# Ledger of designs, part 29: designed miniproteins, single chains, continued (4)

Each design is a single chain, and the fold is of that chain. pLDDT is the mean over its residues in the fold that is shown.

## One batch from the design tools (miniprotein)

Design m13045
Fold by ESMFold2-Fast:
Structure m13045 (fold): chain A 85 residues (1-85)
Amino acid sequence: GIKEIEEAAKKAVETAKKQGDYTTAKIVEKLTKRAIEALRKGDYFAAEIELGMLGIVRGVAKVEGKEEIAKAIDEVIDALEKALK
């Protein structure tokens, strides 16, 4: 549910900050807040768009060799996918 998304997002933001990637931390925080707001409104289409954007951010982190950040974002994606089912 929403709580699991919030917990995964906090972990991803903290992981990015610990690695000095404040840009990725801010983007993940913004995208997860928008996804949670969409879910609260029952706007599943908007939530799916935010999920897609998180997938792009995860892909960029992986290409940049930021494996811990990419893995933490995967946990956010998994939690959001479970909330959409």
Scores: mean pLDDT 87

Design m13046
Fold by ESMFold2-Fast:
Structure m13046 (fold): chain A 65 residues (1-65)
Amino acid sequence: GAAARFAAAEAAGRARMAAASEERRAVLLEVAEELREIGEKIDKMLAALRKGASREEALKIGGLK
């Protein structure tokens, strides 16, 4: 009887660790998505500046104004 209870406790511990890991991965993916969007905005700002756009116009494109 004891071995079955020990196995159940270990399985529950592993499930909690897997859930925590999955939750952390979800948060990291969300942060990565936000960083990608910021990078795309920066690239658009730089492209506008290279085309001779004003600093103010570039900031609007980047959502900073």
Scores: mean pLDDT 75

Design m13047
Fold by ESMFold2-Fast:
Structure m13047 (fold): chain A 61 residues (1-61)
Amino acid sequence: EEYERLLEEVREKHRELHREIAEKLREIGLEFNYKLWLEGKIKEELLSEEELEELKKRLAE
């Protein structure tokens, strides 16, 4: 009973960790694309409209 409860808590924490990792990977991807875009190594046409909007927001900061 106690063991089963702890197992469920661990599973819930693993699901949350997976979600957090996915979000951090998305953020890292944006930073990397921003650097490549500034260096002229990536064409705007290869970026999604959403990605291009985020990169333009960073220039406005």
Scores: mean pLDDT 67

Design m13048
Fold by ESMFold2-Fast:
Structure m13048 (fold): chain A 68 residues (1-68)
Amino acid sequence: MEEIERKLKEAEELVEKGKQAFENGDYKTAIEYYRKALAILIETLGEDHPLVREVARLLAEAIDKYDA
């Protein structure tokens, strides 16, 4: 399960970078990080996983802020 562990860690790092960008008002960068994390999480855990749903929510919030 080494590959799965590495992918989950990569997704976690991307989510943290996205949150940092969001807090700094850089919504475009936050969207990019959340999209990358979401792709990894869907491939690894499946679309119905709670973590996938949470990152999808963060992505939606970043998009709403960017389009405002």
Scores: mean pLDDT 84

Design m13049
Fold by ESMFold2-Fast:
Structure m13049 (fold): chain A 80 residues (1-80)
Amino acid sequence: LPRALRVVARYLEEQGHTEAAEIVRKNAEKAEEMLKAGADPATVARQAGDETSKALEELGLHDLAKAVRTLAQVIADEEA
């Protein structure tokens, strides 16, 4: 998930969505730190995916928010 979120952040930055890119990058960093601390990957994927999706929805990026939520669910299911 952290790598996927960093790809999303880069895309947003290239499109001029600097605030959205910063939020997504912060969530990727938090997810990576949680994984390094030994947190359950499925739990990290669900939490980081939900937080990122909500932030993108607040910024009006609804399609991308849905895509991130779906990706996080797939990753959580595979890691469970």
Scores: mean pLDDT 80

Design m13050
Fold by ESMFold2-Fast:
Structure m13050 (fold): chain A 74 residues (1-74)
Amino acid sequence: MMEEAEKLVEEARRLAEELERLAREGGSPDQILAKAKELGRVVREAVERFPEAEEEMLEIEDRAVGAISRFGRA
């Protein structure tokens, strides 16, 4: 992968990990939504600029969304 693509993947992984932690620890809905929006922006940018990163980026986003669904409370 290009170095720039690797940096975007790393940023997405970091945001996903933070989002998973917030979901598990009962973070506020506003914090969870804000981090989810940041992750979505990074994923979209990476996929648009580096199509080769699409599969990995979508897996990162899916993992974060899965954590919200499993650990997030209504």
Scores: mean pLDDT 77

Design m13052
Fold by ESMFold2-Fast:
Structure m13052 (fold): chain A 72 residues (1-72)
Amino acid sequence: YKGKKVLVIDENIAKLFATMADLIEQGAEEILAATNVELAKEKAKEADVIVANDEKSEILKAALEERPDIEV
């Protein structure tokens, strides 16, 4: 994820922060976070990559609706 703006999607704030910390260690340039559909749609517009812990998440689905060609 070096040089990438990464959107992390998780409904659990503690898991979200853990994933963000791991991505920073992997060299992500900027971390964006979404815990709900509204934030996911907004932040997906700025992201290069999406990371989600649940592929069936409605929050992830909402982000992909805004950015169908984004890397996941």
Scores: mean pLDDT 79

Design m13053
Fold by ESMFold2-Fast:
Structure m13053 (fold): chain A 56 residues (1-56)
Amino acid sequence: GASRAEKLVAQKEIDKIEELLKQGLSYAEIAKKLGLNKSGAQISEALRNGQAILAS
């Protein structure tokens, strides 16, 4: 589980990713654009679970 502050960070990251998805980018392209060392599958899973991708 995440604290309230961590959930706010997660929501901000999710909103950013959703904007990029609206632009037609894939999860893998979003990972590259945000400088994330994660696969598209990991980003998709984090979004599905409502988790912050960059939070510990």
Scores: mean pLDDT 67

Design m13054
Fold by ESMFold2-Fast:
Order: C-alpha cells, then structure tokens, then sequence
Structure m13054 (fold): chain A 99 residues (1-99)
C-alpha cells in the first residue's frame, strides 16, 4: 500500500509544526495501534495549546480511497473559531495528501 501524508498549520511556529506532525502520526496509527494514536493526540493537543495555534494531519490510503484526518485546536480558541480554522486546515491537509 502507498500512504500519502500531509499536514497544515496556521503558524510557522516550530511547536505548531511539531503538533501537526504528531497529528499525522495519530492518523497513521489510529487503526493499527490505538494506544500510540492516543499518545500522539495528547501530545499534539499539548503543543497546540502551548503554541496558541491549530494543527491538522492527514493520511491518505490511495489503494483503499480512505483518508484519516486529525485536528488539534488550542483551548484558548472559541468553538466558532475552532470550527472555521479546523475545517480549513483539515481541507488543506487532505488536499495536499491527495496530491
């Protein structure tokens, strides 16, 4: 199988990029290692909170036509802002992974 991976952030912060990479790892491990996926989700959420920014990671299984997306939103963000920015980042990560 060929997996394509991508991430998106709304910040150039090293912490934001690390959070996004952790979200890619969470998406990758979701079906095969749920405990490891959960560890990466927690790490990404911590990093997103610390950076004050959102991060998304996507893994696309081209052979199955399936995509996994994970999003971390900082706790300081309002629900409306989280929905708007999270959705945009998820769409960007998915589009990039499908290239």
Amino acid sequence: MKFREAYATDSDSPLAKEAARAMVEAARNYDTDPEKADEYFRKAQELADKAGTSAAGAVYDEERGEVRVAIAMPKSMTPEEAAERGGRLADRAVAEARK
Scores: mean pLDDT 78

Design m13055
Fold by ESMFold2-Fast:
Structure m13055 (fold): chain A 60 residues (1-60)
Amino acid sequence: MKKNELLLKKYEELAKQGKPVTRRDFLELQAEIYKELGDNEKAAAIYRSLGDEDKAKEVE
């Protein structure tokens, strides 16, 4: 699976909505991509860095 292609697609969808992309938005996008790739450990680590323990637990 192509992580860069998935990241670009999700970034384009967010940009189309006219919302500014913040560092937090980028990290949330990265966590979703790792979750979709099955890398739940990296996804959980990103959610924890954002203070979202519930989402981190959800991907474990």
Scores: mean pLDDT 72

Design m13056
Fold by ESMFold2-Fast:
Structure m13056 (fold): chain A 59 residues (1-59)
Amino acid sequence: GHMAAEAGGKAAAGMLARGEATAEGAQNGYISGFQAGMAGASPEEGRKAGEAGAKAGAL
């Protein structure tokens, strides 16, 4: 849902602000959080998906 996507986006944006992710990684994190939300994930699961996506985008 929207809350999981928002949590993922915030997590990705926070990582970008701290220099832990690139801008492309942050976008990837938002997409991962949104997909988790569509699958019925909780906001906490969306946040974790966002962080994981942001880290993967840094590769």
Scores: mean pLDDT 73

Design m13057
Fold by ESMFold2-Fast:
Structure m13057 (fold): chain A 89 residues (1-89)
Amino acid sequence: MSEEELKEILEKAIKEAEEALKNKEEVKKDLIEAGLSEEQAEELVKLIEEFKKKLEELLKKLPEDPEEVAKKFFELMKEYEERGKELYA
């Protein structure tokens, strides 16, 4: 993966997280309609906030160590998926 491709992927992921957080009330409502409690919906929103912050930190580090950033990005994606699944279980 090139540094340019990784930058585009990070920027896209950040933008998607930002759009979800901008529409926080509708995201919570959709999650509650999907069978989550209000507390679970709030925890998932917090997870999106944490994920966005970590993605922004990776984007800042990208020019210094693209290989480490790529590794950390895939680790972060796996963490996000696993933590998300636990909220539904």
Scores: mean pLDDT 79

Design m13058
Fold by ESMFold2-Fast:
Structure m13058 (fold): chain A 56 residues (1-56)
Amino acid sequence: MMTAEEVAAELANLIPGARVQVEGNKVIVYLKDPSKAEEARELAEKAGFDVEIIVE
């Protein structure tokens, strides 16, 4: 299982420019490109985290 830090690093690598926050077992991803929302959700959920996507 990935750690919260590893999930945040993977999300930052997958979506350049995204801002990631970790709160317990929840990962909050701020992104400008909505087409990346599905990939971000899948990565976080597979790692065992809840995910919230916020498009700016």
Scores: mean pLDDT 77

Design m13059
Fold by ESMFold2-Fast:
Structure m13059 (fold): chain A 56 residues (1-56)
Amino acid sequence: MASPEELKAIRDELVAETKAALEKYKGKPDSEVQKALNEVAKRYREKLLEVEKKAN
């Protein structure tokens, strides 16, 4: 199981990247905003899975 500290760091990065994506796509159609957010979420989900696999 991944350490709580490592998970917190990944979560903090996800929040920062989500804010950056929202600013970058501000004024774009909702579909473009959702696509950008989904891309950020997928990347961090992969990081979480990698950390969990390494911890086990």
Scores: mean pLDDT 77

Design m13060
Fold by ESMFold2-Fast:
Structure m13060 (fold): chain A 104 residues (1-104)
Amino acid sequence: DAEKKELEKKKEEIRERAIEGLMEYGEFSREEAERLLEERNTVLHNITEKPSPEQLKELKELTTELIKLRKEKGAEKLLIIVTKDGSVESALKKLREEIEKLKK
């Protein structure tokens, strides 16, 4: 229960950061930013580590496959990946786990 509440809090913080970024840099209203996250197949993460070129390529490939599988399964358009450490490797592991769940 406490772990679930902490995870939900972290997901909301990641979502709010994405909304704030769209408002600040994209000049969208809050309502427009929220709609973009609801209407576009989007994967958000809390990675703080700078990815290597090889890690960026793998992130792009896994994110593309995950979005495709989520569309095929009729899943929610927004997915938020929460890592414990903000590392790229933790995010890659979570992306692979989500893909495997959808292939079942």
Scores: mean pLDDT 79

Design m13061
Fold by ESMFold2-Fast:
Structure m13061 (fold): chain A 72 residues (1-72)
Amino acid sequence: PPAGPVIYGIETLYAENEEEKKKAERMVEDGKRALEHLAQRTGAQGVFIGKVAKTKEEAEKLYREGLEKARA
C-alpha cells in the first residue's frame, strides 16, 4: 500500500573550523526536525540528507550527490 508522498530535504553546509562545524551540525539537525514535523503534518514520509563539508566546493559536490539520491 502507498505510504503517501515522499518529501526530501537537502541541506549542505561548510565549516572551516571545529566551532563552525558544531554550529553547522546543529543547523542540519534543526532542518531534519523541521522536515519530520512537516512530514507528520502532511501525511508524507520525510527523507533528510544533511552534510557538513570542510570547503564550499565539497559542499556543492555533496549537494549534487543528495539530489541524485532524491531522484533514485
Scores: mean pLDDT 76

Design m13062
Fold by ESMFold2-Fast:
Structure m13062 (fold): chain A 92 residues (1-92)
Amino acid sequence: SDELIEELLKFLVELAKEGVKIEVEVEGSILYVRIETGDVLKAIGVALLLIGFGLDGLPVEVSLEGTEVLAKIDTGDEEKAKKIKEEVEKVA
């Protein structure tokens, strides 16, 4: 839903503003997000929040690798995916 996409955007932008290293790539409607938290507990927390978006109906795949979180998120819309990338890059 549009609400979930807006909440995802806010979540990623907030992480970037906190100094978390976030890289975003776009393929069609799909976001590939790499989040380097530098802390294993923070990575677990981020992964759980992203899984929460999946439970709320946003297609998401999450992998946790130590302090790094990898996510594949289908926004359902190429323009929404591009907007998320642009907004994250403004603050990263």
Scores: mean pLDDT 86

Design m13063
Fold by ESMFold2-Fast:
Structure m13063 (fold): chain A 56 residues (1-56)
Amino acid sequence: ATRRQVADAAGVSESAVTRTLRGSPEVSQETRDRVLAAARALGLSEEQLHALARDR
């Protein structure tokens, strides 16, 4: 899955997905929960989540 697919599923921007996966304090808990739920629904492993955070 791509960062764009996670963003679309969570209803947020791709930059919000990247910030969430990097553990940025600028991201609200609600946005974080939505991104993580979307990533889990897409079957992404922890290693794949790290890959999405590095993929620019």
Scores: mean pLDDT 73

Design m13064
Fold by ESMFold2-Fast:
Structure m13064 (fold): chain A 84 residues (1-84)
Amino acid sequence: MEEQREFLEEVALKYLPEEDEAIRNRDWEKIDAVTEKIAEELRKRGFEELAEWVLKNKMTPSELLLVLAVDRAIERERARRAAR
């Protein structure tokens, strides 16, 4: 599970500049293409369920990074409360 999150973060960071350019140019078709590229890289790594989830929800690089950041923040808070 950690390997999937680490790889997802790497791929999201890799394609973040392409998303930024597409948003500035209002090129929504290019944003969809970026999502497809991310899903393809996930499938090549063997993370098929994660790739399907990304495509089904039209997840962009920035949205994926936000999900990962929120997940890590929740896990940190749960760990802090358990340590009390």
Scores: mean pLDDT 82

Design m13065
Fold by ESMFold2-Fast:
Structure m13065 (fold): chain A 75 residues (1-75)
Amino acid sequence: SESLRLAEELLERGEELAKKGEYEKAKALYEGAILLAREHPELRARALENLAKVLEKLGELEEAEKARKEAEELK
């Protein structure tokens, strides 16, 4: 699907930005991937796990915990 393809692309680009330490940009791409992967729980969980890690790097600990909990609830 188009949403799946775009979500995978955003997740991949976000991962590259996170490797470079560009956490704010990675966060934005992961948030986009989560929205596009709404009907794809496996990809949504992966994007949420990556978002949580980046949120921890940014000091957004409460939001990081929310993202981890949401990822854990996905099957």
Scores: mean pLDDT 88

Design m13066
Fold by ESMFold2-Fast:
Structure m13066 (fold): chain A 81 residues (1-81)
Amino acid sequence: MEEVYKRLEELKKKAKELKEKVKEGKISKEEAEKKIEELEKELKELEEELRRVGAINEEIEKRLEEIRKLIEEARKLVEEK
């Protein structure tokens, strides 16, 4: 569980950092779109791994949802550019 929480925390941190860089205009639209795709892929792969090993519970689902929302918010900010 500790390893899973660490991976979730890292993804959340990456998503937050990307959102802030997009908001501050420190990243190009093209680079931001690429990083969003990378984060979406990492999140999907992690979710599939967790489902395969039966590690998904209510807290894990909530953490996955938080990361998905951050990525979605970053995508919306990129569309505003």
Scores: mean pLDDT 80

Design m13067
Fold by ESMFold2-Fast:
Structure m13067 (fold): chain A 103 residues (1-103)
Amino acid sequence: SAAEEARRLAQRFRELAEKGVPVSRVDLDIELDENGVVKSLRATVTPGDALSPEASRALYEGLARAFELFAKAIETKDPELVEEGMRAFGEGLRRAAEIEAAQ
């Protein structure tokens, strides 16, 4: 199911954060129904040297939180949890940018 896939992705992102796998690109594909609830999602991570391991870890932590919220949104049909998930992703991006700027 989409919720199980979201939880699998959240767990995978936590694993990538723990290992400090550097990332060059993350592609997210999120389909919403007419009520703003997630009906399908995909994520592709391309490893590389665009972000440091420390910045990549911050991004992965944001993605893990986002996908846990997306899983809950799918199960509860709550569009506000989709918005919280997008905010969590944005916060991860902001922290990654701050880490890179400090180096």
Scores: mean pLDDT 83

Design m13068
Fold by ESMFold2-Fast:
Structure m13068 (fold): chain A 76 residues (1-76)
Amino acid sequence: SHMEAEAQALLERGKRHLKLGQKYFQNGDYEKAIEHFERAIADYEKSLELDPENQEARENLEIAKKLLELAKKKLA
């Protein structure tokens, strides 16, 4: 369906943001890491609204949320 294709596109964009966030985190760029983790979370949440049973989106959302909290802690 069109909704399933849209969900998949959001999942793939979220995965790109997650990877970029991880790269910035590794380099100590915590502010940029936070921006990309927040974008990943938004994309995964929208993907799950369209495809609630997508386990990969659910697992990646959990990972992105944990990494966001770690990045915020580094700036505190």
Scores: mean pLDDT 91

Design m13070
Fold by ESMFold2-Fast:
Structure m13070 (fold): chain A 61 residues (1-61)
Amino acid sequence: MSPEEKEALRIVVTSMAALSRAGREDAADALAAEATRLSKDPSLTPEQIRERLRELAARLL
């Protein structure tokens, strides 16, 4: 994995854990689904995926 991919994974894992602790399992599931969707988009770079996931996590937290 690239450094950008590792950072994206860290953002998803830590944010999902925080959302689950807050009882927001639907939001945690939505973040996981979006991370999977973005990782399958060939038009996005790992840097762009990381940034979009960071923005989504910030909006959900």
Scores: mean pLDDT 81

Design m13071
Fold by ESMFold2-Fast:
Structure m13071 (fold): chain A 83 residues (1-83)
Amino acid sequence: SIEEAQKLLEEAEKALKEGDDKKAGELAVKAAQLALKAVVDPKLMLKAIGQVLRAIGYLLDGDAKGAIEAAKRAIQLAKQSQK
């Protein structure tokens, strides 16, 4: 759900503040994946897939902040899809 994705995003931001960049990135990817599952609009689903792939790419590059930003965008797309 969007609520579960938002909770994982908050945990990712907390991990980043604690200096655990790997955990922050992994939680951000999970948040983006849950947000994608909440997208009901097919056009927004393609954009959300793009944000999940970006989050994974940032995680592989060690950019936890980038992964978190991609997850935030995926959650925004899920919220937009349900309006």
Scores: mean pLDDT 85

Design m13072
Fold by ESMFold2-Fast:
Structure m13072 (fold): chain A 73 residues (1-73)
Amino acid sequence: MKVGRAVGHILAGIAAMEEGNYKEAGEHFLRAAELLDPNDPLRQRYYEMAIEAFRKAGDEELAKRVEERLKSL
């Protein structure tokens, strides 16, 4: 089930943020957003959380790619 997989990545992303593993957190939030239904209002929220996490990790190139993807939705 897509929702179950998304929830797993959301929880892993939150845990990674608490540990300061921002790149790993961004990867988990990005996967959660991709696994959510396109009509889910939280999908955009998790893309935004991935962007924030990648920026905190210093990965501006990856953050920019996620921003461009979000704007193309």
Scores: mean pLDDT 80

Design m13073
Fold by ESMFold2-Fast:
Structure m13073 (fold): chain A 97 residues (1-97)
Amino acid sequence: ISEELAKATNEVVLLLAEKGLYEAGELVLEFVALLVAEGLEETALEVVKLLKEALEAKDPEKKKELLEKALKLARESGASEEALELLEETVELILNL
């Protein structure tokens, strides 16, 4: 795993923890590990960056747009059904904040 992906993932997990979303942080870690194993490390980095931007967004519409973009990117990359389910659950938990 790249240093950039590790740092970005850790930042998202910490932001989720600050919001009490410990379960979502665990799902993000599993999602990233699975995409790396699938050879989709660049996609994992882009998705994690979108999740970070969504968590930092104050506008609910922008937050939803960024989360939908993250899901679309993962789906279009050829990520496994298992990886997509982890991301979909993460997105649902973030949207219910």
Scores: mean pLDDT 88

Design m13074
Fold by ESMFold2-Fast:
Parts: structure tokens; C-alpha cells; sequence
Structure m13074 (fold): chain A 80 residues (1-80)
């Protein structure tokens, strides 16, 4: 749960860095793919399933603890 949220925030951070020209799209894609493969290996599922689970769990965490999600998103935005 916490790991899924942390990975979602890291992916958002990487996308923001690309938008600001601080990171190439290729480097960001490689990092995202590595994060998804690590999550998939940890959970014993496919990378495709890991991406889907990451999206679903991130949404559920946001619904259960919207203040925590908002605070973490604000941190990502403030750094970028």
C-alpha cells in the first residue's frame, strides 16, 4: 500500500522532470520500467498487472486518506 503510493509519486516526479527539461523521456521511461519490474517481481505478478495494481491502489489510498495523498503530492510539486 505505502510502497504503491511511493512508486506512484516517483513516477509523477519523473514525468514532471521530463516536462521541465531536466530529464529525457528515454531516461524517465527506463526508470519507470525498472520501478514497475521491481514491483512486479516483489508481488509475483506481470509488469502489466503491476501497472494496473499501482493505478488501482493509488486511487483507493487517495479515497481513504486524501489529506496524506495531497500532502505528498504537494511535496513532489514543491521540489519540481
Amino acid sequence: RERVLALTLEILRLQRLVALGKLSEEEALERVNRLLEELAKELGISPEEAAEKLTEESRRIAEEEPEEVAARLAEVRAEI
Scores: mean pLDDT 69

Design m13075
Fold by ESMFold2-Fast:
Structure m13075 (fold): chain A 62 residues (1-62)
Amino acid sequence: SDAELYAILFGIALKEIKELFPELSDEQAREVAEEAARKAMETGKVSLEEIRELVERVKREA
């Protein structure tokens, strides 16, 4: 199901985001992972450049 795939992609994204950007709060890491999983569902992939843009956005909003 789409919900099951989203949950898997979210879990992978959250783990990777926390590993690559340990300076993010749990809330910030979750926001980035949610957007990354959503993009991956819609387009089949998300680039590291797109992830970096999301990271910089959540940092500026803090």
Scores: mean pLDDT 83

Design m13076
Fold by ESMFold2-Fast:
Structure m13076 (fold): chain A 55 residues (1-55)
Amino acid sequence: SFSQQLNDALDSLTPEQLRQAVDETARQAREQGLSPVEMLRRLAEILQQRAEQLR
């Protein structure tokens, strides 16, 4: 589920990395004109991608 994917990513990241993921999501949302639902999905994707890159 979305919640499970999000929780798994959050467990793998530091507060600093979480802040960076949020900042990246906000930037992409502004560039692409994302809706709130699309922003949440994008955030989950970025969090998962960053968690995979770290470990």
Scores: mean pLDDT 75

Design m13077
Fold by ESMFold2-Fast:
Structure m13077 (fold): chain A 82 residues (1-82)
Amino acid sequence: SGREELRKIFRYAAELYNIATTTPEEEREEKLREKIRRAIEELGKENARLAAKFAAAVLSAEGRDELAKLVLELAEEEIEEY
């Protein structure tokens, strides 16, 4: 169902946001990649990309442009590898 799918997309967006904002810099990339891979496995590539875009949009709205860019770049890299 579209409602259940959208709920999962927003859950992954929130999880990516939390990792980006709370994980130490040295672990951040690896944990983001792991979460993105799980999103691809559960939701498929397009919905994983959408989750990353929602997380990045919130980060950018908060002035965290470097973290927003990181989330988007890692999402596209992981999507290309799948």
Scores: mean pLDDT 89

Design m13078
Fold by ESMFold2-Fast:
Structure m13078 (fold): chain A 69 residues (1-69)
Amino acid sequence: DLAERQRELSERGREAFEAGDYETAKRHYEELLALDPDDESAWRNLGEAYRKLGDEELAEEYYRKAEEL
């Protein structure tokens, strides 16, 4: 079930982010976006993970992608 996989990836990404594991959160959100490139919240969350990792340029790019959806 694609929807169940998307929900699972979103939840794991959120859990990793809340734990401060931004590298793991980034990977889960990237996998989620590979399945659903129109997931606005996933683009925003990926941007926030990159910002936490110190990559503000990529964070801005992903925020813009979320806003353009």
Scores: mean pLDDT 85

Design m13080
Fold by ESMFold2-Fast:
Structure m13080 (fold): chain A 61 residues (1-61)
Amino acid sequence: MAEALAEADRHLQAMRDAVKAGNIEEAKQHAVRAANAYLEAGLSVTEASERVKQAIDEARA
């Protein structure tokens, strides 16, 4: 579980970096991988979605 959460956090950071660089396709791939890692960690679909959305909003701020 802890490993899956760490993986999700790494993908969220990579997504933020891709958004800032203008690499939208790369950002989408990292967002999907982060959501999947959160689901593997035992988070609900709603919780995983909310975490990814928050990270996108933060990257675009």
Scores: mean pLDDT 81

Design m13081
Fold by ESMFold2-Fast:
Structure m13081 (fold): chain A 79 residues (1-79)
Amino acid sequence: GVVRSVGIEEEGDKTVLTFTLADDVDVDAALEAARAAVAASGIAAEVSREGDRVVVTTDADDLELQRLVTAVTAAIAAA
């Protein structure tokens, strides 16, 4: 698939979700898909690019985190 792994790390009062992409994936297209998915979810999160990774930083609860992981992964796979 287009997402190779999803890292979940708690950093202080925030959670950092790291979506590692396959080598043949358009990272800019994945970044825009991730931003659209976050906006559609209504969950407050920051989306950025770090090399071949899409990084989502949020203070969301466990249920909102699961929704973000699912929505962003699906959006990137569809891009």
Scores: mean pLDDT 83

